# Designed miniproteins, single chains, continued (2), part 98

Each design is a single chain, and the fold is of that chain. pLDDT is the mean over its residues in the fold that is shown.

## One batch from the design tools (miniprotein)

Design m7622
Fold by ESMFold2-Fast:
Structure m7622 (fold): chain A 59 residues (1-59)
Amino acid sequence: LEELVAEVRELLKKMSITDVVRYLVEQKGVSPEEVRRALIAAGVSEETVDLALKEVGYL
């Protein structure tokens, strides 16, 4: 989880939250639940994460 949180922080500097979700789920095979947990741990609000996951169709 710590390694994923570090990767998420770096990706958020270069990409939108929805693009980070798509990349991790579709390209890296990370579960939507684990992506949600990592985004919250990286400092994104739970509300923002849930909206992004819903927009991409994973919540």
Scores: mean pLDDT 81

Design m7623
Fold by ESMFold2-Fast:
Structure m7623 (fold): chain A 62 residues (1-62)
Amino acid sequence: SFEEIKQRVDEAVAAGDPEAARRIVLEALRSGKLTPEQKEELARYFEEKGLDEVAELVRGYE
């Protein structure tokens, strides 16, 4: 679920592993299950954590 994705991302960020966080998000995006609102929420979360490149990736994903 979206909450599970956010939890996994938070764990990766807390571990200091932005590559794992990026991978988790890409898997979620590829699943096609994220709404536009959920993509924006994830992008905003990454911006708040200082991961602007990952936030831009999420917003730009088709």
Scores: mean pLDDT 77

Design m7624
Fold by ESMFold2-Fast:
Structure m7624 (fold): chain A 60 residues (1-60)
Amino acid sequence: SSSEIAELQAQVDLLERHVAELRRALPSLSPEEQETARHTIELMERLIDELRERIRELEA
């Protein structure tokens, strides 16, 4: 349980860093790359939310 929570938290942290990096890169990207990056950010943010919900369930 504690090990699984730690692993999930590490995944959240990595995804949050990737989202921040993509948001930082957005102004330097082409319009096509910006569209791809936005979709990627949306998918990552949904996954972060799902992982956080799973962590909460495991802690309850």
Scores: mean pLDDT 88

Design m7625
Fold by ESMFold2-Fast:
Structure m7625 (fold): chain A 90 residues (1-90)
Amino acid sequence: MSPEELLAAARQAAAELRELLADPSTSEETAARALETFLAELAQAAPALSPAARAEALALAREALEAFAARFPDSPALPALRARLEALEA
């Protein structure tokens, strides 16, 4: 995929994840898996993104993690998800 296509895919994935986290029927396991997949896909795409696109993708990842943490503050997945985001920011 082109860098522009990768960023567009990241924006779409973030929008879908935002909808998933807003749905009160979404379980912690479903949300954690979706966020883990999103962060893993961003890690694979990161080397192909421009600095500006990478910054935007990281902002989307932070928003998704904050929304997850706000909804599932005691999630056992939260430490691993935070570690994945920190690795992306390095």
Scores: mean pLDDT 83

Design m7626
Fold by ESMFold2-Fast:
Structure m7626 (fold): chain A 57 residues (1-57)
Amino acid sequence: MNAEEVQKLIEKAREAIKKKDAKTLLELADEYEKRAKEFGNESDLEIAKGLRKLAEE
């Protein structure tokens, strides 16, 4: 992913956190997990885990 795509995903996550939108947080976590598998990026997997934890709030 380029920097702009990453920034858009982060902004969506921030908005979902403010709204306490657990469904959107879980959907974003799924997207990060899929990208981690496609690109082999451990950082995306860690972000996905964080988003799932926030969705449990």
Scores: mean pLDDT 74

Design m7627
Fold by ESMFold2-Fast:
Structure m7627 (fold): chain A 84 residues (1-84)
Amino acid sequence: MSKEELEEEIRVTLWAMELYLAVKAKDPEYVKEVVDRILEEAGSLSPEARAELVRTLRYFAEKAKEMGYDEVAKILEEGAERLA
């Protein structure tokens, strides 16, 4: 694994953790901040990392929807569509 590959993997993992915390906090503004940061940096991501983040966003959108957090789910779904 190269330094660039490791840095990307760490970044993706940290964003997944932040998304989890934001969804758990039920805070649409916090969720939007994390999604906006991911989208801002999306152009520097490998296709594999981007695909993984799309899956992660869709997973959390489904979980938020199951929990009745429709606004949070919508932000995550829109983020996944823009990243895909």
Scores: mean pLDDT 81

Design m7628
Fold by ESMFold2-Fast:
Structure m7628 (fold): chain A 61 residues (1-61)
Amino acid sequence: MSLEELEKKIEELEKEIAELREEIERREAAGEEAPELRKRLLEKEIELGVLLIQKGVLKST
C-alpha cells in the first residue's frame, strides 16, 4: 500500500469517526444509549491506530 493510499484512508477514517461521535452525542442527548455506534467507533479508532503505525513505518523506510 502506498503512503498516499494510507493518508487517504486515515482522512476517511477521521471523518467517519467524527460523524459517529456526533451521532452518538445526538442519540445520548435524546436519552437513548448507542452501544452499537460506540462499538463501531471503537473499531474505527483501532483501525486508525493501525494505519498510523503503518504510515510511521513507511516514513521511516
Scores: mean pLDDT 80

Design m7629
Fold by ESMFold2-Fast:
Structure m7629 (fold): chain A 81 residues (1-81)
Amino acid sequence: AEALLEEARRLLAQGRYDEALEKALEAAREAFRRGDLELAERARELAREAVARIPNPTLEQLEILGIVDLILAVLRLVLEG
């Protein structure tokens, strides 16, 4: 899980925003499997930063951000509700 965040952050630093977004999604999915709210929040931060750096994001890229946001929302509901 931490390795996915480190990889996403490295890809962001390299300007590889699409790949960083995909790794953030993988980290969010792992967070969901583990019930790890902190990991999900960090994955969402990376996904949002990646999309913000893309001048004209595709629908597919926006859908990935939406899935990451949904994963965090569901985890908050399950762990805090």
Scores: mean pLDDT 84

Design m7630
Fold by ESMFold2-Fast:
Structure m7630 (fold): chain A 73 residues (1-73)
Amino acid sequence: SAEEAIERLEAEMRKAGIPESDIEYAVELFRKYIDKLKTDEQREQAIMTAVLLALQGRVEKIEKALEIIVKGS
């Protein structure tokens, strides 16, 4: 489940045309927070939020977004 979520993050980010360096950064953050994202719904929200922030050139905001999702928004 956790491994599948990280693999899906990588796949979605590559599909969206996000640079590999930003994908690597997001994946490292997800490895740090994934065990705190307890539900598949939280993991889905985290993946979509990370993709959207990276597309906006705001990869630096991903960690804060993960913290908010872990707290239940």
Scores: mean pLDDT 85

Design m7631
Fold by ESMFold2-Fast:
Structure m7631 (fold): chain A 90 residues (1-90)
Amino acid sequence: VTLLGIAGIVLLIVGTVLLLFNLLVAFAPDTVATATSGPVVALRNLSVSVGNLVVKLTGGKLAFLPPPWRTGIAAVVLLLLGVATLLTVA
């Protein structure tokens, strides 16, 4: 029970962070693309990796989508999974 609740919270945090980063890319793409600070670089690399994973999981069918859309889909899925997990614990 406690472990499932923690898993749900972690999924919500990760999904929220990715969604907020995707919004940041939408409003300040040049700043994000040229940033050399560790946290921004790490989030950018995570965003790209998640987007590539979505393409692989769909057998390449989503490869036509721009990278921001791929990451956005993954962020929404993580948020929905986190909410669903928390609802099963509640």
Scores: mean pLDDT 69

Design m7632
Fold by ESMFold2-Fast:
Structure m7632 (fold): chain A 82 residues (1-82)
Amino acid sequence: SEEERERERLVREARESIELVEKGEKDGKTVASSQSAAAIRLIGLSIESKDEKLSELARKGALYIAKGDIEGARKIAEEIEE
């Protein structure tokens, strides 16, 4: 469904954003800018997802990014991919 495709897109964007923060930024943006984008996408995923586990992981990922704990956020990205 369209709703399912939108949720899958948010999950993918959240994972990619966390990986981008971990690996450092390319194309002239700041790391802080990438962190903000990743946190916003994860918050969106936590609100839109009907999967309780994905919603909880997204919330934890956003919290780690907000604290600047990139290693914690990376581990959450790995769990989201599963």
Scores: mean pLDDT 63

Design m7633
Fold by ESMFold2-Fast:
Structure m7633 (fold): chain A 80 residues (1-80)
Amino acid sequence: SELEKLLKEIEELVKQLEEAVRKGDIEKAFELGREIDKKLGEAYELSKNDPEKLKELEEFVKSLEPRLKEIGKILKEKLA
């Protein structure tokens, strides 16, 4: 599935973002954040008219929520 491939790419980017944030590479973190946002938009466009794909995307996004919150916390601490 094109959606499955895209979600796998997003997961890999989130892993890279976690590493960039841990290392204090703020420029790379912002670049990765932009790419993640772009790919999530593509995933939504692919899914918006298909209830099964929307469910898969929603479950995927919910699984990322705690990781994204942790990333945001570390970024706030490093930018203060």
Scores: mean pLDDT 85

Design m7634
Fold by ESMFold2-Fast:
Structure m7634 (fold): chain A 83 residues (1-83)
Amino acid sequence: DLLEEAVKLLLKNSPEAAEPLIKLLKDKDPRVRLLAAQLLGIMAEKDPSLALPAVPELKKLLSDKDPAVAEAAAETLKLIEKA
């Protein structure tokens, strides 16, 4: 389970958590995209540099058809860009 792996890496403050979370931002299920954007936000709150690789994909999510996903992406980008 890619989400379970991403959560485990995030709890360890591992930079490797970014890659599986970026893949989940592309998921067909908007609930999965929402959760991935929020988890990247938690990562950015602890260390914005660890979430930097997600910036291109998060910017694409600003145009997501699900408004909750677009809002979560915008909030996560604000956390990354303030650092």
Scores: mean pLDDT 82

Design m7635
Fold by ESMFold2-Fast:
Structure m7635 (fold): chain A 96 residues (1-96)
Amino acid sequence: DEKIKKAEEYLKKGEEYLKEGKYEEAIKYAKEAIRLAPENEEILSKAAYLIARAYFEMGKIEEAVKELREIAEKFPDTVAGELAKDMAKKLEDYLK
């Protein structure tokens, strides 16, 4: 599937941007990967993790929680949604 391959390329580019400290660009590419392959659990999980890491590195923990909860609500009963929910809870606990 060309969409899955393109989503994987976007995730790779997002990881590269994250390493360069370009966090907003990393988030953008992760979200584009989700739009291309919303039914692919591995891509959803990797994208959610990348979004969480980028917001955490920016010090925007509340925004990370919000974004992860939106992913969990949009993809309920999926491994990716459960991972996003768990990550959101751990980040909320970090703020206490």
Scores: mean pLDDT 83

Design m7636
Fold by ESMFold2-Fast:
Structure m7636 (fold): chain A 82 residues (1-82)
Amino acid sequence: RVAELLRETLERLAELSQSASLEQDSAIALAMMGISVLLRYGGSPEEAARVLERAAELLAEEGADEAAEVLRETAERLRELA
């Protein structure tokens, strides 16, 4: 289920934010907001995967590598549902 995967991803990002630097925490919080919008307003699994793949690239650029990997894993699972 798309909603279940996105909710699980939010929980994993929230855990990572507890140990992140202040700048990484801000980037993770923005990613979590984007996922919350996807959960609330929907979208195809393909569209959700694309958004998460892009967000993962941006998180990696900010040094939030663990959060980026979580988003990449979720995007792969969403691609399997598409």
Scores: mean pLDDT 78

Design m7637
Fold by ESMFold2-Fast:
Structure m7637 (fold): chain A 92 residues (1-92)
Amino acid sequence: MQKEAVEEIKKLIEEAAEHLRKGIEALQAGDFAAAAEHFAKAEEAFKKAVELLATAPLTPEQRAAVLAHARALQAELAPLAEAALAAIDAFA
């Protein structure tokens, strides 16, 4: 059960990161409706990941692995977020 929970949490974090990426790309394209939809899906996936983290009996090592995975995805998304903000600023 705990190993399956770790895999599901990582999958949900990856799903949230992918929707964040797609939302940022939609913002850069000026598609605010698509961006809003992707950001909503990212929020839903993160909420499910947090609920599993709160309820699953994870070891400290398993919890550390999930956090390391989340940090890696955060580092990957940071340049995309900066590019999206620059695009918004260009519209004044």
Scores: mean pLDDT 75

Design m7638
Fold by ESMFold2-Fast:
Structure m7638 (fold): chain A 67 residues (1-67)
Amino acid sequence: SREEELTRAADLALKGSFVELSEEEKQELAELLNRFSDDEIVDAIVEMTGVSRAKAQEILETAKKQL
């Protein structure tokens, strides 16, 4: 579902902000970034973690540096 895919994108972005993603995880995140806007993924990070929107944006941008 769309909700499950957004949760997966948020999980991968959060993981990628702390550790190096596997090649398979990088490909999965790249595909999800093509299907969803940055704002939708940021909203999912906020919902999942309770961090501010600005912090969620930093998390996503940090993970994207691996791609």
Scores: mean pLDDT 88

Design m7639
Fold by ESMFold2-Fast:
Structure m7639 (fold): chain A 69 residues (1-69)
Amino acid sequence: DLAREYLEKGRKLLEEGKYEEAVPYFQKAVSLDPRLAEAYELLAEAMRKLGKDVIADTARQAAEQIRAE
């Protein structure tokens, strides 16, 4: 699954502290699978690490909405 491949590449970058580099991978993952809650959760984490709290909260809320269904 291509969306999950991008998710895992982004996760590795996030684990390495490369938050700016991780963001495009998570954005690609949600673009390929808009219901992949894990991608929104990791995007929120990366955005929070970058101090973009409003964007992080929006991504977290998107993940919660998907998981609530």
Scores: mean pLDDT 86

Design m7640
Fold by ESMFold2-Fast:
Structure m7640 (fold): chain A 60 residues (1-60)
Amino acid sequence: SLEDMIIEETKEQLKELSKTKSKEEVKEIAEFYLEIAKDVLSPELVERVKKVIEELLEEL
């Protein structure tokens, strides 16, 4: 689905960033991503993206 593609793209982008960026920098970028997402995605999808971001940050 489009939603699954958005989730996977977000996950891939943040993982790539984590290779060269600090955890704090990745968090800042992720928060900016989430701000943009709130303007274009459904509230349900925004919540899913937020959870994926939180899980990735826990792994860093």
Scores: mean pLDDT 77

Design m7641
Fold by ESMFold2-Fast:
Structure m7641 (fold): chain A 65 residues (1-65)
Amino acid sequence: GRRTILEAAYEVDKDGDGFVDAAELRKEALKKGVSQELVDEVIAEFDTDGDGKINVAELRAKILA
């Protein structure tokens, strides 16, 4: 579910800068059994700049709300 996407983001953010590539997040979440549709919805919601970067803190705040 959505928490699994957040866990995937933590695993992808290996350099700890608080941002993850949307493509790497999608790959890791799919590997963990999350549906492509759910991952794409989350990425579309959080990649507001269209730069392919997701802010992990914003992702956490929305998923855990």
Scores: mean pLDDT 76

Design m7642
Fold by ESMFold2-Fast:
Structure m7642 (fold): chain A 70 residues (1-70)
Amino acid sequence: ASAFNNLGLVYLSLGKPEEAVKAFEEALKLDPSNEEILLSYGIALSVLRDLKGDTPELNAAIEKAKELGR
């Protein structure tokens, strides 16, 4: 879990939020209740939305993150 979270943070630092989102999703598959990973995932989705704009696919991912963050 931590390795994928670290990978996601590295992708965000490189300006690759799409790859960051994928890395955080892999981390969440291993540890779905990890608050730190859920927070990082939410941040990555927000960065992606700011850079790419609102899309149906991105909105679906945000809704999924909200469900997991409960």
Scores: mean pLDDT 74

Design m7643
Fold by ESMFold2-Fast:
Structure m7643 (fold): chain A 94 residues (1-94)
Amino acid sequence: MEAERRRIEEFAEEATRAGKEAARAYVEEGLDAMAAILQAMADRLNAEMGPRYAPYITRFLQKVATAANKAKTVEEAEEGARRVGEEMLRELLA
């Protein structure tokens, strides 16, 4: 299913982009800034993808927050979010 695969890839790319933004915000501005971005992303992605993807979205948010918390630089935080995005894409295509 080419169209479904493309939708999943686009979803993972959008989530990864937002996750990198959230991780950067955590390092630069702190927890409240990251939480606001992650909440906005969760609301948007749940609206676009529907409830069947909610567990993947929740797990993605938790992993991005963990990666950001462990990062010492903006670059490490963004790289952590990118890896979490790749992991989610791999799970969704399995």
Scores: mean pLDDT 80

Design m7644
Fold by ESMFold2-Fast:
Structure m7644 (fold): chain A 64 residues (1-64)
Amino acid sequence: SMAALEAARRHLAEAEEALAAGDRETAKQHLMNAQGHIARALSEGDDAEALALARRAAELSKRL
């Protein structure tokens, strides 16, 4: 859904900002929230956009 995609984008942005600020715990929490919303978007058929966000989440996870 658009709501799940929008929530995933917000949480990924918050995770990236927290990581840039050195706040790894806050970054991990936002990353976990983003992954939940990505999973929901995939289950609802938002495949292309959700997969793009999943790749972004995977790259961010490697930095944590």
Scores: mean pLDDT 86

Design m7645
Fold by ESMFold2-Fast:
Structure m7645 (fold): chain A 66 residues (1-66)
Amino acid sequence: MLEEVKERIEKIAATPVKSEEELKEKEKEIDKLIEEAEPSLSDEELAELNKAAAEAIAKLRDQLLD
């Protein structure tokens, strides 16, 4: 579960975004994955997943702003 969700998040972040709208779309998709996985995860696993999501979003934002 956790590794599958992390892999999906990384896949979403693999393609650079060209606009704030695209960034928000990907953020929403990542947020949905976390919400769906939350009932099956421990607090520690959820924290790890949120960290992976934050890193993925930061990479996308870096591509948008640079």
Scores: mean pLDDT 79

Design m7646
Fold by ESMFold2-Fast:
Parts: sequence; C-alpha cells; structure tokens
Structure m7646 (fold): chain A 65 residues (1-65)
Amino acid sequence: MDEEELEREVAIALARMHAAVEVSLSENPEEALRRVEEFVRKLVEEGKISEEEGEEIIRETRERL
C-alpha cells in the first residue's frame, strides 16, 4: 500500500471516530456538528483527506444528529 494512501486512510478513520465520539457524547447537536466540521475542514486544508471525503464524514455526522 502507498504510504500516502495509508496516511489518508488513517486520517479518514480518525476523523470518523472523532465525529462518532462528538455525536455520542454531546448534549448539543449543533455544537457537536460545528466541532466535527471544524476538525474535518482542518484535515482537508492540511491535505490529510480530500474535500469529498470530508463532505462524506460531515454528511454521516448530520444523519446521526
């Protein structure tokens, strides 16, 4: 596996886990979504994940709220 591809897959997995934890622990859905959006946006800006991957994580998070 390409090392860059592996790093991206790890970043995606971590972002998904972070989103799931924020949703499960938060008593405020809007605040949880905002924190997930900020975290995902930072990963996209840093080139750790693609914009499409980030949007998918945010969409999945919204569906759970």
Scores: mean pLDDT 78

Design m7647
Fold by ESMFold2-Fast:
Structure m7647 (fold): chain A 65 residues (1-65)
Amino acid sequence: MEKGEELLEKGREYKESDPEKAREYFEEALKEFKKALEESTDKEEMLRAIGGILRAIGELLDLEL
């Protein structure tokens, strides 16, 4: 989960200077959160992973708009 958050932060840093690189980071963050959801055994961990997925999707949509 921490890895997904780190990738989201990296993506946000590049959002204005290099949108293509930001997109790659957000796509990697999405993969990490999906993996965290698949590996989660606690409902709290599942909810955090789902929250990360939604944030990554939101950032990707913001880049398209």
Scores: mean pLDDT 81

Design m7648
Fold by ESMFold2-Fast:
Structure m7648 (fold): chain A 61 residues (1-61)
Amino acid sequence: AVAEALFEEYKARVAAGERELEVHAPDAATAAAFLGLLAEEREAITRPEDVITVHAARPPP
């Protein structure tokens, strides 16, 4: 669920013309799920020159 929401936001930002994105996942499993979604669709929505940074960390209180 969270990984899918992050991926939808990522797609919207890429469509808006952003090329450098930071994605913050609450844990490693969510980060892995997001990367799985990227691997499936990266050819269609992410150019090789685009920079994507994924963080697997707890959000601050």
Scores: mean pLDDT 65

Design m7649
Fold by ESMFold2-Fast:
Structure m7649 (fold): chain A 94 residues (1-94)
Amino acid sequence: SSMPVMSQSQALQMGQDSQISSQQVYDNMIQNGSDQSTIDHIQVIYDVTNLMVDFLQGKISLDQFQKKMDELIKKYPQDSSLIQGMRNYMQQIS
């Protein structure tokens, strides 16, 4: 495995920054009338980031996080690789 090891605090900071950035992009896409598939893609990034932050803040357990990530894969199979990657990465740093 060649994935960089990140601390939980570093992952939380990155997640919080991503929440702000993704929310801004999402709001802009809605305001500009962007294509639904593009809006759905940014929504996936936003949802994944929110679940990551909730887990790192102790709002949900690892089991609950993994279950919710599996539900996102079912809803957005086109983004399954991204969702699965984050799911696996969070398990490794837990």
Scores: mean pLDDT 77

Design m7650
Fold by ESMFold2-Fast:
Structure m7650 (fold): chain A 78 residues (1-78)
Amino acid sequence: MVDSLSDIEKRILLTLYENGGLTQSELARLLGLSQSTVSRHLRRLEERGLVKKEKVPGTNTVVYSLTDKGIEVVKELL
């Protein structure tokens, strides 16, 4: 299953595992990627059920984090 992930998608999953919940902008900055590149890969990971997004209560901030399935995939990368 991990063999179907791009290098960028693997890096996103590992970064979320190490840092917990992150915004799209924080992921782009940490990975040295454009916001559009990160957005495209986050959408693919969310469609695969590996990443979820949640609005922080009382704010306009959206945070991305690993699902239980995403954590299991990351264990295969470690």
Scores: mean pLDDT 81

Design m7651
Fold by ESMFold2-Fast:
Formats: structure tokens, sequence, C-alpha cells
Structure m7651 (fold): chain A 55 residues (1-55)
């Protein structure tokens, strides 16, 4: 697994836990992801947290 894949997986796990700020920090600290990729993955983590909160 690449460092970028690991960061994305970790961010999704933080999203599932409702920790969106932690997810954003993990993605922002990764140097392999482009700014566009970081924004997309942060949005995904927020969407995951929102869906979990509705359940």
Amino acid sequence: MTPAEEAIATAIMYGLAGKVEEAEKVLESNEELSEEEKEEEIETARAVAEVVEKI
C-alpha cells in the first residue's frame, strides 16, 4: 500500500468515527496527494461522517 493509499484509508476510518478534523490533518500532511486529490478525499470523509451520523 502506498503512503497516499494509507492516508486515504486512515482518513476514511476517521470519517467513520466522526473525526473529520483528524481526517483532514492526515490528508493535508501527505505529500504524495495533489491539492485536488486532498480536497476530494476530505469531502469523502465528511460525507462518510454525515451518513454515519444519520444512521
Scores: mean pLDDT 78

Design m7652
Fold by ESMFold2-Fast:
Structure m7652 (fold): chain A 89 residues (1-89)
Amino acid sequence: MSPLEELFAEAVTLALEAAERYGEEDPEVVELALEIARLAGAYATGELSPEEARRKLIELLERLIEIARRHGDEETAERLERLKEELEA
């Protein structure tokens, strides 16, 4: 698996975990998890270049970090921040 594919897999997992934890209170996190999953699919099918996929994923991760912090989920927020740093490298 390419490094970017691994980062997408982790992003999808973290987004789904967040949606499971507080998606009932915050429907926006469910919508964001679906957007991340769609982006991962588009990248996997070759619809997006690695550069475009990385840029778009960073934008979605920034939104997910804000939501995680809003819900006091510092563990998820820290994991997302590390993932974002790997994408910016």
Scores: mean pLDDT 83

Design m7653
Fold by ESMFold2-Fast:
Structure m7653 (fold): chain A 94 residues (1-94)
Amino acid sequence: SKKSELLKKAAEEFRKMAEAARAGDYQTAIEHAKKFLDIVDEAAKELSPEEARRLVVRATAHVIRIIGHLNMKRYDEAARDAEEAAKEFEKLAE
């Protein structure tokens, strides 16, 4: 389904964010975070209002935590959180 394809693309952006974080590349990690949120917004349009709200809240919470780690220069922690978030979104796409 379109929703499943979008959630898989969102997970791919988290994996790219993890790679950028491990490299200490803050700017590239933030660019992938923005792409991820744009994809989540598109996926939310395919959902009921209740499901859309849950998806957006969950997605935003992951991004805030990852950016928090990046701002503290905790690059390995940011990368691990992004990889865990990617697995979660891959599972949601099933």
Scores: mean pLDDT 86

Design m7654
Fold by ESMFold2-Fast:
Structure m7654 (fold): chain A 81 residues (1-81)
Amino acid sequence: DKKKKEEYEKKVKELEEEKERILKIIEEEYEKALKELEENKEKIEDYEKEKELIREIKESLIAMVESIYNLGLKNLEKKIE
């Protein structure tokens, strides 16, 4: 049982590290998208609308990542039962 707990803690740590990695990629891509949007501001009919859409996409991606990791954690908890 102690061995199962140690494997669980290791897998939780791996999931947390992968989550942080993906969240960092999302943040970097969001900043890149905002910069590209700003550079093309005069060519964009509704700059504020496009900026809001990019923000909504970021929020949706973060929510999806968190949901996937929460599911992963629940599956790991079931394995130690």
Scores: mean pLDDT 82

Design m7655
Fold by ESMFold2-Fast:
Structure m7655 (fold): chain A 65 residues (1-65)
Amino acid sequence: MIEEAEKLLEELEEALRKGDIEKAKELARQLQNLMVRLAVEGHVEEAQRLGERLKELEKKYGVEL
């Protein structure tokens, strides 16, 4: 699951770089769902760290996902 989160985060940043906002929103949704699954499985700290990384991408690209 953590590896899947890293993969989604990389694809999200790539979509943002390309200006593919629809793809970026889809990937952000998948990442948010994965963060919920991580928290349920007891990986709460890892889920929070992913949330911070998502927030930094939103800030960097000036978008709200």
Scores: mean pLDDT 81

Design m7656
Fold by ESMFold2-Fast:
Structure m7656 (fold): chain A 78 residues (1-78)
Amino acid sequence: PLTRVELDVSEMATPEEAADAVYGAAVALARASGGPVHLTVRADTEETAEAARRGFERAREEVSEYELTLTVEVRERP
């Protein structure tokens, strides 16, 4: 089954924190599930969104044997 997780990184103090949060979540979820993981990340700035993508790419490199997919939303909270 597909594991779906949402992360809101718009309140992160730095882009590095956003990247680390996305990286950590993606790696942990991939290892725990052993199957495909879809991550949806919400960000309020382009810098935070780019950081989230960098963190995700790092996770893909580290756990390349697992299927990881990402959706990034850049907008205000509903």
Scores: mean pLDDT 79

Design m7657
Fold by ESMFold2-Fast:
Structure m7657 (fold): chain A 64 residues (1-64)
Amino acid sequence: GLDLDVEEAEKLFEKLPEEKKKELEEKLKERQEEVAKNPSKTKELQEELIKEVLELLEEVKKKE
């Protein structure tokens, strides 16, 4: 079921303002490096990334 959450996170990421999108892109790069070094943490790192995307979108939505 995690694959669907990743797809949704990507859609939300594309909808984010450029400022927030840059911030998230930097976090994505860090997560990708960690996954490459520690594959055992892949699920945890992906879940954290999805939560970060959702939190950023929630913050943007609340300010509107």
Scores: mean pLDDT 69

Design m7658
Fold by ESMFold2-Fast:
Structure m7658 (fold): chain A 80 residues (1-80)
Amino acid sequence: SAEEDYKKGLEYEKKGDYKLAAEYFEKSGRLFEKQKDYLKAGQSYYNAAVAYERAGDKESAEEARKKAIEAFKKYLEQLE
């Protein structure tokens, strides 16, 4: 589930495995997007971006950051 993948991301982040943390946060973000939970999708993609940056993968970090911004914009649109 999206929540289980998010928790796995947190577990790998705590272990210092930032690449694996980022992959689980990205997977969580995609699943929350399918659920139209754009707030949790944005939070998951943002955590993926931070984890990719800590792993030294600046390109994946920037892509995840863009996905987070897009998800947060969709969340704000739902409030109108």
Scores: mean pLDDT 89

